# Ledger of designs, part 12: designed miniproteins, single chains

Each design is a single chain, and the fold is of that chain. pLDDT is the mean over its residues in the fold that is shown.

## One batch from the design tools (miniprotein)

Design m392
Fold by ESMFold2-Fast:
Structure m392 (fold): chain A 108 residues (1-108)
Amino acid sequence: SADQQKKLINATLQGLIKTLDDDIKMLQDALASGDPKKQNQAKLMALASLGMHLIHFSIMAKITGDSTVKEVSDLLNKAIESLDQAKSLQEAIQILQDLRDQLQKVLE
């Protein structure tokens, strides 16, 4: 049913937000470490994490035709492009925080 689909989409979105919270913490911990190798690894792990979620949401968008899922897919794609171009971990953290805030608004 439409109500069941909405509940599943909202649960999946909440899972993505939790993953972003974990990724933000990972980047913050790497930044605090002062270790460039850990910082590079954390950025690559965040990129990989977002890329896997983009694949998931893109497939969901094709299956459901849901406009909210399409919007999330577009936000993820834009965030991945911005994150890849980020010149510092501080910029990377800000990009993920902005994405998290945008996704939280989608749930409202």
Scores: mean pLDDT 89

Design m393
Fold by ESMFold2-Fast:
Order: C-alpha cells, then structure tokens, then sequence
Structure m393 (fold): chain A 98 residues (1-98)
C-alpha cells in the first residue's frame, strides 16, 4: 500500500490540478508531464473502477476511513471530469491524514 508521504503528495498534485494550476512539486512541468498525470487517472479508472459508480466507492471508502482508496477515487473522478467528486474525495483523504 502507499505510504502517508505518497498519499499526501498525490493529494497536493490533485488539488493543484483541480485548481487549474500546474503541479508545483513536479521538477519540470510541461505538456509531457501533464499527459502523464492524466494517464495516471485514466489507468486507475480502467483497472480499479471499470463498470463501477465512483459515488458508491467514495461512500464505502469514507466509511472505512481508507485514505489510500479515497486518493485513487480522486484520480478516477478527475479522469471522468467529475470535479466535484474529485474535490470531495481529496478533502476526505486530507481529513483522515490530518
């Protein structure tokens, strides 16, 4: 499973992407970096949440206080352009990691 430091890093990256900013913790931000970050969300969505509603996955992860799964849901929601769910998932992950 992911470490706390890895989860906190992903939370920061997703928050920056949701704000429409380039991720500041990426050493070189360019078009290739942006494409790679979009690829992460796409791959998580396809391989972990295919055929599933993210709202149900979010409710279940929130009840279990599963910060790792909430971060993964945030990536998948961003890929589906469900920005409100992505924000809720990241906010819940931050509350658990605090």
Amino acid sequence: SMTRAQLERDVRILKQMLAGEEPKDIQEVNEMTALALRGIGRDIDIFKYQGKTLAQAFDAAKRRRDAEELVLIGWAAYNRKDLDLARRAIAEAERILA
Scores: mean pLDDT 81

Design m394
Fold by ESMFold2-Fast:
Parts: structure tokens; C-alpha cells; sequence
Structure m394 (fold): chain A 67 residues (1-67)
């Protein structure tokens, strides 16, 4: 599935953002969350019903907004 590649990549960047935020590296966290958002949005362009991509997008947006 084409969307699965973007969803997987988005998940990796979400985790990177979460780790950077926990370490207090807010600049790195911001960049990682932005990458996760872009990739999750691309996954949803391919499959609007990708529940995993929706969750990644929501969590990455919340993480970015909290920085």
C-alpha cells in the first residue's frame, strides 16, 4: 500500500519528536513533528480512512502546538 510507506515514515518522525521533546531539545522536536505532519498528510491524501495516519497527525500536531 502506498499510504503505508508514508504512515510508517510519519510514525518514525513522531517518535523522534517525542524523544527530542522529552530531552528538552524543542528545536529538534519541532522539526521532527513537522516532518511527521507532512508525511501523515500525504498518507491521508492516498487513503483518507487510514486511522493510524490520523492518529499520528493528531499527536504530531498536538506535540508541535505544545512547543
Amino acid sequence: MKSAIYTTAAGVWLVAGDVAAEMGDLETARQAYQDAIELAQKALEIDPNDEVAKRILERAQAGLASL
Scores: mean pLDDT 83

Design m395
Fold by ESMFold2-Fast:
Structure m395 (fold): chain A 59 residues (1-59)
Amino acid sequence: SARTKARVERVRAFLEENGLTVAQLRQLIAKEPGALAAIARRLGLSPRELTAALDILEA
């Protein structure tokens, strides 16, 4: 869907801006309990939407 596409591109842009791969962001989220919620909020996404976008980028 157009909304899913927009979310994926927002997450992709965040990764590019911060010099991170999907794997590196997943490691950061796993290491820091608040990181998923904080990053999702910064990007205007729910934690679930951020996780779904990362899954699409890894596929």
Scores: mean pLDDT 85

Design m396
Fold by ESMFold2-Fast:
Structure m396 (fold): chain A 83 residues (1-83)
Amino acid sequence: MYTAEQVLAIAEAAVELGDYERAKAILEEGLKILPREERGPLYVKLAEVLVKMGKYEEAEEVVRRAEKEGIPKEYVEKAREAV
């Protein structure tokens, strides 16, 4: 099973290659398979990736999604700062 750290590393590699669509897909898949306790950093990175893609409305939805899901406030605030 993938860890949050592994998902983030793979997504970061895609970002470094300029492949934001792949980074988004990797992070969204991670959010489906990882337990809630590990999703905080993925929500932050997903918001950052969406901003780099110019998808500001989707980035704001990601912040709202994290908040509704009960992700710790520290990660919700970091994701909000990315938008």
Scores: mean pLDDT 84

Design m397
Fold by ESMFold2-Fast:
Structure m397 (fold): chain A 70 residues (1-70)
Amino acid sequence: SAAEAAARGAERGAAAETAEEAEKHAVLSYIQGLDGGVPAAASRALAAAGERARTPEAERSLQGAWDSLA
């Protein structure tokens, strides 16, 4: 239905935005924790974003955020 399509579009936008915010936070946390390894806070933020990602586009954005931490 049109309502379902609109809801999916909104969720894609929200998930993609959440992934971008998680990536920024992860990068900042990583810089602060340069003594090796991905900071627990950054990993937790990305994992939380992953639970909200329900579209291929959102998952791809989230994968990019994880790759940025490597």
Scores: mean pLDDT 58

Design m398
Fold by ESMFold2-Fast:
Structure m398 (fold): chain A 70 residues (1-70)
Amino acid sequence: SPSEQEWQQILDIHAQLVSIQDLIAQGTPPEVVLKQLDDLINKVKELFGDTPLGKLLISHLEKLRKEVES
């Protein structure tokens, strides 16, 4: 199970993902959204790359990235 601090970091990452989804809904150019997604993916890999929850978050971010790039 994640520690209290790890859980807070996961919630912060989720809040950043919601912010990125809001940018998509507003019609923000894909190149801007992709840069923010790449930054978030790198952050999750660095902090949680070895955890099951981190791998799940990375999978969600990679799926969203492919949808934006399409």
Scores: mean pLDDT 82

Design m399
Fold by ESMFold2-Fast:
Structure m399 (fold): chain A 97 residues (1-97)
Amino acid sequence: MISKEKAIEFLKKFEELQPELFEKLKKRKELVNKENIPEERFKKALELIKELIEKDVDLIFSGDFFDKLATEAEIPLTAVEDVFLELLKELLKLAPI
C-alpha cells in the first residue's frame, strides 16, 4: 500500500508537472475504457504506478511514461488515463488535498 507521505508527494507533483491532465481526470466521473480491458492488466498497470510512487515518483512524469506503462501492462494507450483516474480516486481518499 502507498504511504500517505508518498501519496501526497505524487499528487503534488502531478498537479505541478501535468496540471491539464490532473484537472481533466478530476472532472472525469467514471472510467471510459475499463470494460474493454482485462481486469488483471488494469490491476497490473495500477501496481506498476504504485511501485514507482514508492520507489521513484519522478519516472512517472517522464515524457514517454504513458507509452511505457501501456506496453508493460499490455493495455491500450487510451486506457492509461483511466488507470490514473482510478489511482487518483484511491490516493485522494488516503490523502485529500
Scores: mean pLDDT 75

Design m400
Fold by ESMFold2-Fast:
Structure m400 (fold): chain A 84 residues (1-84)
Amino acid sequence: SEMKKKRESILRGVAYQILGVSALNAGDTDKAVAYYREASKKYKEGGDESGAYLMLSKAAKLQGDYKKAEELEKKAKELEEKEK
């Protein structure tokens, strides 16, 4: 079902987010960015737009784009409050 596919996409997003954290802890910033971007895509596919923006914010911070990261994080928080 569509709901099953969305839940599976969210779970894949969580898996990529964990891989991103693991890569960052290993000092591999480029891998962490790639994993956070994949997590963002999976969260978006699963209907979690808030999670998708949060992952893009994490990737932007790791690339030194702090202004973009702040804007993306604010967007994620706004979407989280509206997704009831």
Scores: mean pLDDT 87

Design m401
Fold by ESMFold2-Fast:
Order: structure tokens, then C-alpha cells, then sequence
Structure m401 (fold): chain A 79 residues (1-79)
């Protein structure tokens, strides 16, 4: 279904933004999340849900605590 494909593509774009930008590029990462939300016509709730799902799935060995904190700040900035 088109909606399921859209959410998957949006999620892949968000994951790429996570991997592309380091902590010194937080502003660029937040801008990328907002741009992805526009490109895929995502509401704020859906965007935050997808970001949280990415954190939950790539948690454990791959996402250090300081990255998780920055990510929470980025999610909070999407208002």
C-alpha cells in the first residue's frame, strides 16, 4: 500500500540522516528531519514515532547514550 511504502521510505531517509550527521552537525540533522517530514507529508506525531522506532531498533551496541540524548533534543525541537 502507498502509505506503508511512504512510511518505509521516510524511515530509511531518517536513518540515513542519523548516520550522515555527527553531533557537531545537529542543526543539519534537525533540518534534514524537518525536510523529510515535508517530502513525505508526515505530521509531527508520525515523525516523532518513526524517530523513536529508529532509536529502539538501533539501540544497544550502535547508539551511544550521548547520541540518544542529542536525538531526544532533536525530537523535542520538531514542534
Amino acid sequence: EEEDIKLQEAREALEKAFLKYDLSQQEKRVAAFKQIAKDFDLDVETLKKLLKEIIDERRSPNLPPHVQEVLQQEIDAIV
Scores: mean pLDDT 69

Design m402
Fold by ESMFold2-Fast:
Structure m402 (fold): chain A 74 residues (1-74)
Amino acid sequence: MSEIDDALARIQRSVDHIAEMSEQVKKMSTLSGDQFEKAYQEAKQKIEDKYKDVPKAKELLLQRLDELVEKNKS
């Protein structure tokens, strides 16, 4: 019944992570070749490690990372 409070806490945690990913992707935009690939793999690994117990959130955050990378390309 604190279900709303729990949901809000989870949303805030996800928002904070997305903000951090946005900063990381901006830094990655200055990289090319092997350096970009390493940074991209590191970002994926962080998501997998942090959300390994929540498969749905892991999938959505990996998708969001790919969206941020694509937006930064264009």
Scores: mean pLDDT 73

Design m403
Fold by ESMFold2-Fast:
Structure m403 (fold): chain A 75 residues (1-75)
Amino acid sequence: MLYERGLEAGLSEEEALKAAIGVAVRQHGDEAYRRIAEATGLSVEDVRDLAEGKKTIELTPEQMEAARAAVEELL
C-alpha cells in the first residue's frame, strides 16, 4: 500500500520505494534494512544509504520487485 500510494502521489518507483523503506524502518528499526538487503542481495549499508539519499543505486527490475515484496511483508 505505501509503495502504491507513493506512485499515486507522483513519486517515481525509486522514490516510492525509499518512502516505504522509511516507514518499515520506523516500525522495525535496523531489522527492516537487513530484511531488504537479504531480499535484494545488496548490503545493509547500501540499503541504508539508498533510503537516506546518500547514494543513487540503480536497482534491476528483479531487485526492485524483491525490495517491494520485502517492505510489504514488513508492513
Scores: mean pLDDT 71

Design m404
Fold by ESMFold2-Fast:
Structure m404 (fold): chain A 74 residues (1-74)
Amino acid sequence: SAMAEEGERRLAQYRAIADQVLAATRAGELSAEQALELLGRLRADALADPTLTEEQKAEFEAYIAGVEAEIRAL
């Protein structure tokens, strides 16, 4: 359905932004503190997004937790 396709597209966009934040942090363009703040805001936006299913929100929470862990390990 169009709703399911929109949810998948939104989830892919959230993941891409999280990946970009990680890449920028690895490149020294963002501090770890700035990156974690941006990821916290991104997580809040995704969890409040009505186009994502509860399953997609849970998938994104798991994904972003992994990205946050990588940043904290830098």
Scores: mean pLDDT 89

Design m405
Fold by ESMFold2-Fast:
Structure m405 (fold): chain A 69 residues (1-69)
Amino acid sequence: SERDAANAGFSKLMVEIQRAVDAGASLARIDELIERMRAFANSIKDPTTKANILATIDVLERQIARRRA
């Protein structure tokens, strides 16, 4: 299903961001990965799945911002 494929793709991008954060990647690199996640979310056709993934990205950005502060 699109939901399962979207969740799998999102999980892969989440792992990539987590590895980048753990490796001490630049803010520019982290921002690039977050933009790739948002672009991925915006390609999702189902509005409920898209909204849920975008909400998760917002939570992730807040968590990263707290660590950057």
Scores: mean pLDDT 81

Design m406
Fold by ESMFold2-Fast:
Structure m406 (fold): chain A 95 residues (1-95)
Amino acid sequence: MDDKIRELVDYAVKNLTEEDIRHLIWEIDRLVRQNRRTGVDSLRQAIDLYAEASKEPDEERRRELRGDAGALLGQGSELDPDDLRRLKTLLEESL
């Protein structure tokens, strides 16, 4: 799992702006506080949607993409709250 967490952090840092990384940190913190899990593929897809949103000139479309990303972060089970805390810490260190 640690290797998958590092891969996800590296992927996020390469594809997201600082603004989107802060948004992702906030969403991960929300999942941790709610004692929820997410999937590796769901998190990767959410990162892709945040990256697409940052390039989207239309405000409504950008909001829709970010909403879709947030919905994906509720899916899957491979990343438990401890995994998510580690991922959050590594993302914060990248800022």
Scores: mean pLDDT 84

Design m407
Fold by ESMFold2-Fast:
Structure m407 (fold): chain A 81 residues (1-81)
Amino acid sequence: VSDVRNRLSRNILRASRNSRQAVNYASQLGPDQQNQANNLRNQLIDTLNQISTLSVSRSQRLSDRMLSQVQQLLDQIQSQL
């Protein structure tokens, strides 16, 4: 359980860092791209907040599924740049 929580925490921090980098790149392209990246980042933050409030007493596979969804949102943010 603690191992799952530690891995989840690290992935949340990594996802947050990557989303900030993506928004920063978008800001260099123009305001429309920045707005789109910010919208995707907000969706990512909402997902991360949902994950962080999850009661982790179940198998690691449940957390892995949620982390996969976060990674998909990160990929969407990066693809918009």
Scores: mean pLDDT 63

Design m408
Fold by ESMFold2-Fast:
Structure m408 (fold): chain A 80 residues (1-80)
Amino acid sequence: MEEIKEKIRELSEKLLEENLATLSSLAPVTPEIEALVREALELLVEAQIAKAEGREEEAAELEAKARELAQEVAEQIEAL
């Protein structure tokens, strides 16, 4: 199980870096918005790990938190 968690984190970190670099090149993103995006994506990674471990309720809570942060990001972008 630890090996699966490690692989999920490694792949997610790589995808996060690639997506943030692309987003930064295409949109006017502030450091504050970038930080919120990183936090939301980290919560989604933890949710996937929780699902892999069979912790469905915890995964749902983490996904809900990530959605709240995604809404915050949308509001920050609209305020630009």
Scores: mean pLDDT 72

Design m409
Fold by ESMFold2-Fast:
Structure m409 (fold): chain A 99 residues (1-99)
Amino acid sequence: DEREILLRAAERLREEGLSPEAAEFLEAVARDDVEGLRRILRERLGLEDPAGLLAELEALSVEEIEEKLRSMKEVSPESRAMQLYLLARGVPAAVRAEA
């Protein structure tokens, strides 16, 4: 179950005291908490249009998002949001590849 994989990854991040915003993001994705995702992006990362960015990223492949992130010259709220989104998509794939 992809949801359980995301929740387990978030729990490990919390146990290690690493990236609390990443743990919260993974938990919101696992729960299909769209408003929670928008709140994290807005309040923790300072993103002005979380809904617009999420809609854009959902339309792109992992490879297209990685290319877009590489084209960004500096760290921004948008680049941080893209990194969290890639983490949420990559964690289930990576765990299944190891199984």
Scores: mean pLDDT 75

Design m410
Fold by ESMFold2-Fast:
Structure m410 (fold): chain A 90 residues (1-90)
Amino acid sequence: SLISEAYARLEARYAANPEELEALEKRLLELGEDPYKQLVGILREHGIEVEEDESKWTDEEKLELLANYLALLLGLSEEEKEKLLEEAKK
């Protein structure tokens, strides 16, 4: 899944910071069975504009939802979020 792929890439990045990795893993597990729909709800509550129409969710839109959530969760800047998205697309 895209969440598992994003986690694997973040694991490689944060391998030197295992405590932050553990916290991230626990938060990603909390999303449950329909993670992308829950992400839309969470992001909307925080005033973040994302594609809400599930029928328009390509893999790129799903990655953007996940990146926005991870940016919110980890306190990433807009520039750091864009870098995460670029690495996830490679």
Scores: mean pLDDT 67

Design m411
Fold by ESMFold2-Fast:
Structure m411 (fold): chain A 96 residues (1-96)
Amino acid sequence: MAEQARQTERDRLLAGMKALDDRSYAEAQKIADEAMKRFDELLKTAEKISPEVKKVVEEARKEIQDLLDAGASPEALRKVTEEGFKKVEEAIEKAK
């Protein structure tokens, strides 16, 4: 008798969880967007420095996109963005 009601309650619970994920995803999307714009500017200049620096920038962009696609938290995206910028700085120093 309550099969429809049971399914509706499950759907409401899943929708509630999705709404929390959507808020987190919106903030994560904003962080990723800002990071990617900065990496795009770095990519344009990286080729003039060395191919190895360009590769590091491309890897950092891909890591951010992969994490966003995996539904990573805003905190995780901020951490990876900071680590990505650190790796680019180190690659530039190494290129002399």
Scores: mean pLDDT 73

Design m412
Fold by ESMFold2-Fast:
Structure m412 (fold): chain A 64 residues (1-64)
Amino acid sequence: SLRERLRELVLEGASLTVEYMLLYLQIKTSTDPALRAQYQARLDALQAEIDRITAEEQRLLAEL
């Protein structure tokens, strides 16, 4: 159902946000520029996925 799909997206978004924050902390504490670049690439990918989920949530909410 639409409500079940929205619930799944909310939980997925919450999980990704936690991963994002933990990775952001690793970037802030890392002094190796190569390692920071790898973490930043993953952070950018996570942000894109969070944005995708947020956009889908907004579309589903508009249908309610």
Scores: mean pLDDT 85

Design m413
Fold by ESMFold2-Fast:
Structure m413 (fold): chain A 72 residues (1-72)
Amino acid sequence: SSLQEQLERGRAEAERRGQANAAVVKQAKELMEKKGMTPEQAVELGRENADTPLGRMLRALGESELAMEALA
């Protein structure tokens, strides 16, 4: 087995995870925009849907925006 084959497999897995994460981020942002959600509302909806990837992403994005506001 070559180190190259192992690296290619790792990159393919990382790309699949990256694409899945990018899709979830896009869905979360579109939902926030479409519904005019505040960061606080995104965190609350995310907490209520913590068992879903979309819910976890909504919470993460909302918490990130609130943290950025606190630093500004």
Scores: mean pLDDT 77

Design m414
Fold by ESMFold2-Fast:
Structure m414 (fold): chain A 62 residues (1-62)
Amino acid sequence: VEEVAKVKAEAAEASSPEAAEALRGLDPADVEGVARALENLAGVQNTPELKKAAAEARAIAA
């Protein structure tokens, strides 16, 4: 849970203000939901930071 919250915070810092607000609204206890949201955002933004965050969140969710 703490690791997911950290990954979510790092992804928010790397995102646009609108995407950051959406990420901050996610429940870090919903690990699968956070992983899916980060994967979708990484696909749209295509930044190394978001791709890394998505991969880390997915690994935690697995």
Scores: mean pLDDT 72

Design m415
Fold by ESMFold2-Fast:
Structure m415 (fold): chain A 95 residues (1-95)
Amino acid sequence: MDAVAASLAAEAETLKENALELLKEAKRAAEAGDEVKAATLLTSAGLLAAMLATGGQYELAAEVYEEAARVEEEMGNEEAAKRYRELARKYREKA
């Protein structure tokens, strides 16, 4: 791997970690009954996962989408959870 590829890989790991922290905050917001805050944080994490997928970091994107699906399921949003699980499966198959 050249220096550019190594830098992109490090940035991708940071984006995944940031997305997972947003999902932890979303879960806490959902447990507190703040569904608007939870939805906003979930949307932000989903955008980071989309950036990972666009950059070819399919396994990292799949990990973020799986966690987003769990948070949505805990909120009772079954359709959003199914959508995130399908995205995770699709990107894992590409990895």
Scores: mean pLDDT 82

Design m416
Fold by ESMFold2-Fast:
Structure m416 (fold): chain A 84 residues (1-84)
Amino acid sequence: SLIAEAERLLAAANAEERAELAERGRELTSGSGEKLIEAVEQAGLSDEEISDLVRRTTEIARQGRPDEAAALLAATLELALSRR
């Protein structure tokens, strides 16, 4: 799945790459969420992929790992865009 591929990319990433992805993810979720909505629409995620991404990032954030959740969000959206 798309999210499993993004998780594999994050596992292979170094600390700097993960930090940069987390920053991009935080920027997407800042303010009113308009940037996040635009990014999801541009990435062309299916309803199933959106539901899976929301569930997974929520689980990670609830574990006290919001930077990892943000990094996964950014990695998943960027991976989806690269397939276009």
Scores: mean pLDDT 83

Design m417
Fold by ESMFold2-Fast:
Structure m417 (fold): chain A 120 residues (1-120)
Amino acid sequence: SIENYLKLKKLLEEIYALIKDALDKLMEGKLTLEEAKEKEKKILELLDEAEKLVEDDPELLKLVEKLRETAKKLFELIKDMIENGLTEEKAKELKKLYGEFVELYNEIIELLDKKIEELK
């Protein structure tokens, strides 16, 4: 339904904002390990809601599941950088994973906008 797609867009926007805030704080040396864990938990809970909204849409579900795996990899690296230090190699990997996350996010949003327009 249009309502489910609009709700999914809002969940994805919140996930994006949480990831961006975590990365901005990490680069400023202000992100704590506990804050990173709390943000990861919240993002995974929002992704659980997102997957339920699209359980009957295999194309969207596959993309949301891929977004979850990318978010998990991103936060594993974020937590490692907090505990073991920021290096140039880890910063390059973080940029790559964030780029993959943003590309997936944009792909899902574009697909949602297309599906919403088709239902009008």
Scores: mean pLDDT 89

Design m418
Fold by ESMFold2-Fast:
Structure m418 (fold): chain A 86 residues (1-86)
Amino acid sequence: SREKLLEQVEESLKELAKLAVELVKKNPYIKNPGIMSLVLMGAMYLYKFGKKKEAAEILFKLSDSLEKQGDTDSAKELREKAKKIE
């Protein structure tokens, strides 16, 4: 059904976002704007599909990864955005 197709797309986007976060964790000194954009894009699509909580969770995870890399300012901005959509 159409609903099952949308669920599969949502799961694929969430998985892609998870992979991007894990890649950043493996290279903590590498700030890759493409990977960050990919994670943000995945979160935005989840939000658009009505999965606001899951979108917020992905943004919180990205924020944590950036904070661990020493990017406190970017981490704070993403955390504030995640709180607004939670």
Scores: mean pLDDT 71

Design m419
Fold by ESMFold2-Fast:
Structure m419 (fold): chain A 108 residues (1-108)
Amino acid sequence: SSAIAEEIRRLVEEGIAAVKAGDLAAATEAFTRALRLVNEVRGGEGAAEFAVLVLAEVEATYGDPALVERVEEALLRAARELSPEIEERFRRLLEEYRARKAAAEAES
């Protein structure tokens, strides 16, 4: 479990670094490997939820909308490489996450 968690963390870090370097293909490959490992442990819903968590963490850590958009593109491509169902689940969960965040910001 801990070895798998460390590998997933490393692959996510590699994916983000590749996005920052402008290498969308390398980012997609790294995120595909990370999401595949999550899918093996938690299934397709778990993989989709993890993809949203990665994007939320990038947004919180960097505060760079252009970087968030590029990471989202790489994660969508990675989800699609696994299955169209995981891509659709990720799109739905991301929309729900953004709606909740917008509502919370409107109440501030």
Scores: mean pLDDT 87

Design m420
Fold by ESMFold2-Fast:
Structure m420 (fold): chain A 119 residues (1-119)
Amino acid sequence: EAPSPETLEALRLAREAARALAEGDAERAAELAERALEAAARAPRSSQSESAAILAGFVLAAAHVLLGDFEAAEEAERRTSEILGRPIELDVREASEEELREAARDIARLLAADLARAA
């Protein structure tokens, strides 16, 4: 089963966003994660598009926490919940910058594996 073009776009952008966050570039991470979340919203609902939305939403929320914008972090969680049609809590507020960057490294690795399977 080949993922849709929108699902592949969401996975690629989410991976780039996670890499940017892992490198400490929170502004770029937020921009890329927002684009990933928009692509996931356009994608047909699947386990892959759902995963892309959750991971993009996490990176977006984490990036805004690192930028000190807690309202934007809450908005990222709200948008992710709307896309998935159910409440999602992204546990980013009490995490340290190092914990958020470690999570971003893990997300980038996970998404690289998902993209390799899709190829």
Scores: mean pLDDT 84

Design m421
Fold by ESMFold2-Fast:
Structure m421 (fold): chain A 91 residues (1-91)
Amino acid sequence: ALPDSLKVKSNTYTLTVETADGKLTVTITINDDGSVEVEIRYERKDGKRAEARATVKNGEVSTEGSGDDPELVARLAEAARQAAIGLEKLK
């Protein structure tokens, strides 16, 4: 972790969508250096959870994910990856 005095200024946006099947939360962080982080969390009504995060800086992409359903985790990780890449190109 970085000390607060050395943290890059960032803007964070959160979108929450509640459906009949579950709750989707998307968090987007855009840093002053142009790097973009996208986190997607999905909570199903049956109690299953999945999350994924993608970070893009200067075209370099990292992705990670965790959850109860590996296929869902993989889908969220790819969605986060594509979103982060697209958003970085706009900065």
Scores: mean pLDDT 76

Design m422
Fold by ESMFold2-Fast:
Structure m422 (fold): chain A 113 residues (1-113)
Amino acid sequence: HMTPKEKAIEYLDKAIEILRELREKVRAGTASLEDVRKAVQKVADYINEALELAKQVLSPEKIAELERLANEVYRHMAEAVRSVRAGDFDAAVEHLDRAIEILEKMKKLIEEE
C-alpha cells in the first residue's frame, strides 16, 4: 500500500502527465482556452493534494520550499492561459515547460526525504 510520500509523488506524476498532454495540444494548435483552463485547474487540485500529503511526512522547511515551488507552477500556468487567450502558443508552451520542470523538482524534493 502507498505511503503518504508515495501518494504525493503519484499526484505530482498525474499533474505532470496532464501538463505534458496539454503542451502537445497547445503546440499543435488544437487546445481550446477551455481545455487549458480545465487542465490547469486539475493540475492545481493534484498539487494541493500532494502538498497536504507531504505535510504529514516532511519538515516545515521542506514544506515552505514546496509551497514556494507550487506558487511558481501556478504563476506559469496562469501565464500559459493568458498566452493561449492572446493566441501566443509558443509563449504558452514555454510556460507549460517551466511548470513541468518545477513539478519535477517538487517530486525530487519529496523523494529525497
Scores: mean pLDDT 90

Design m423
Fold by ESMFold2-Fast:
Structure m423 (fold): chain A 68 residues (1-68)
Amino acid sequence: SLAAKQAELAARKARLEAELGVSYSDEQVEVIIYTAEQLRKIGLEIQLELAKRRGDQAALAQAQAELA
């Protein structure tokens, strides 16, 4: 829901301000979240491809589970 999205943005904004000592706008936090999610997906796709090429069945199963 919109309310849930706004609550998550507020929580992430507070965490970033506490950890980094800098203030971010809601729009900046949205971009940070989006970028982090895209990088996570790319990382998992790389892991999946490497597991396939190496024949690493355990790594393959883990990457597939995380992408689901």
Scores: mean pLDDT 79

Design m424
Fold by ESMFold2-Fast:
Structure m424 (fold): chain A 60 residues (1-60)
Amino acid sequence: VEVRKVKKGETVTVTATEKELLVSLSTEDGNTETVVLKPGESATITAKEDSTLKIQPLEE
């Protein structure tokens, strides 16, 4: 599991290569957005507020 701090206005692109990934972006106010990426998919996330990004591989 990868955890990274992301600043307001920062853009992060996450690409799933071999396994499904659960990508979670949590703001300081406790709002959490989640995206599930299937192998070969990419998501580009722009932080609206200072946030914590968590990337977790999923086993099916």
Scores: mean pLDDT 77

Design m425
Fold by ESMFold2-Fast:
Parts: structure tokens; sequence; C-alpha cells
Structure m425 (fold): chain A 95 residues (1-95)
């Protein structure tokens, strides 16, 4: 699948993906999941610099380590989603 095809498909599925996330993690995360999905699409279209992508990669690695160390829980996933949302917003503000 090309990047353009992925972006188009994700746009159509944004509300559905947020709803599925809310069903797993609780309804209170629906808005956070929806906003995160929209920001991810926006970042994909803006093609951020390699340095910013590397920062996001390091963040993902750190969050993965937290899941491995603290164990997988709904509370931890909610915290991770909120943290990702904040980092994505910071990246967009710098672009």
Amino acid sequence: MTREEYIAAAREKQPELAEETAKVLGEEVYEVALELAELELELRELEPPAEELERLRKLQEELQKRLEEEGESKELYREILREMLERYRELLERM
C-alpha cells in the first residue's frame, strides 16, 4: 500500500478507529484517540524532517519499554495515548 493510499484509507476510518480504541480502553479516551488519529494523518502529509521522525521513534521505544516494565493495563495505554497526543502537537507547532 502506498503512503497516499494509507492516508486516504485512514481518513475514512478515523472515527471508526477512535471508536474501536474507546471500546477497548474506555469511552473517555474516544476524543483523545480521534485527535491523535487526525494529528497522525496531518503529520504524514507534512512529511516532517528526519530529525523529528527520529524523536518520535525514540519516544515510541521509551513507551514500549514502559509497557514491558509496568505491564499492559488500560490505564497505561490511556496515559501513552495522551503523551503521544502532546508530542504530536509539539511537533506540529514546530513545523
Scores: mean pLDDT 65

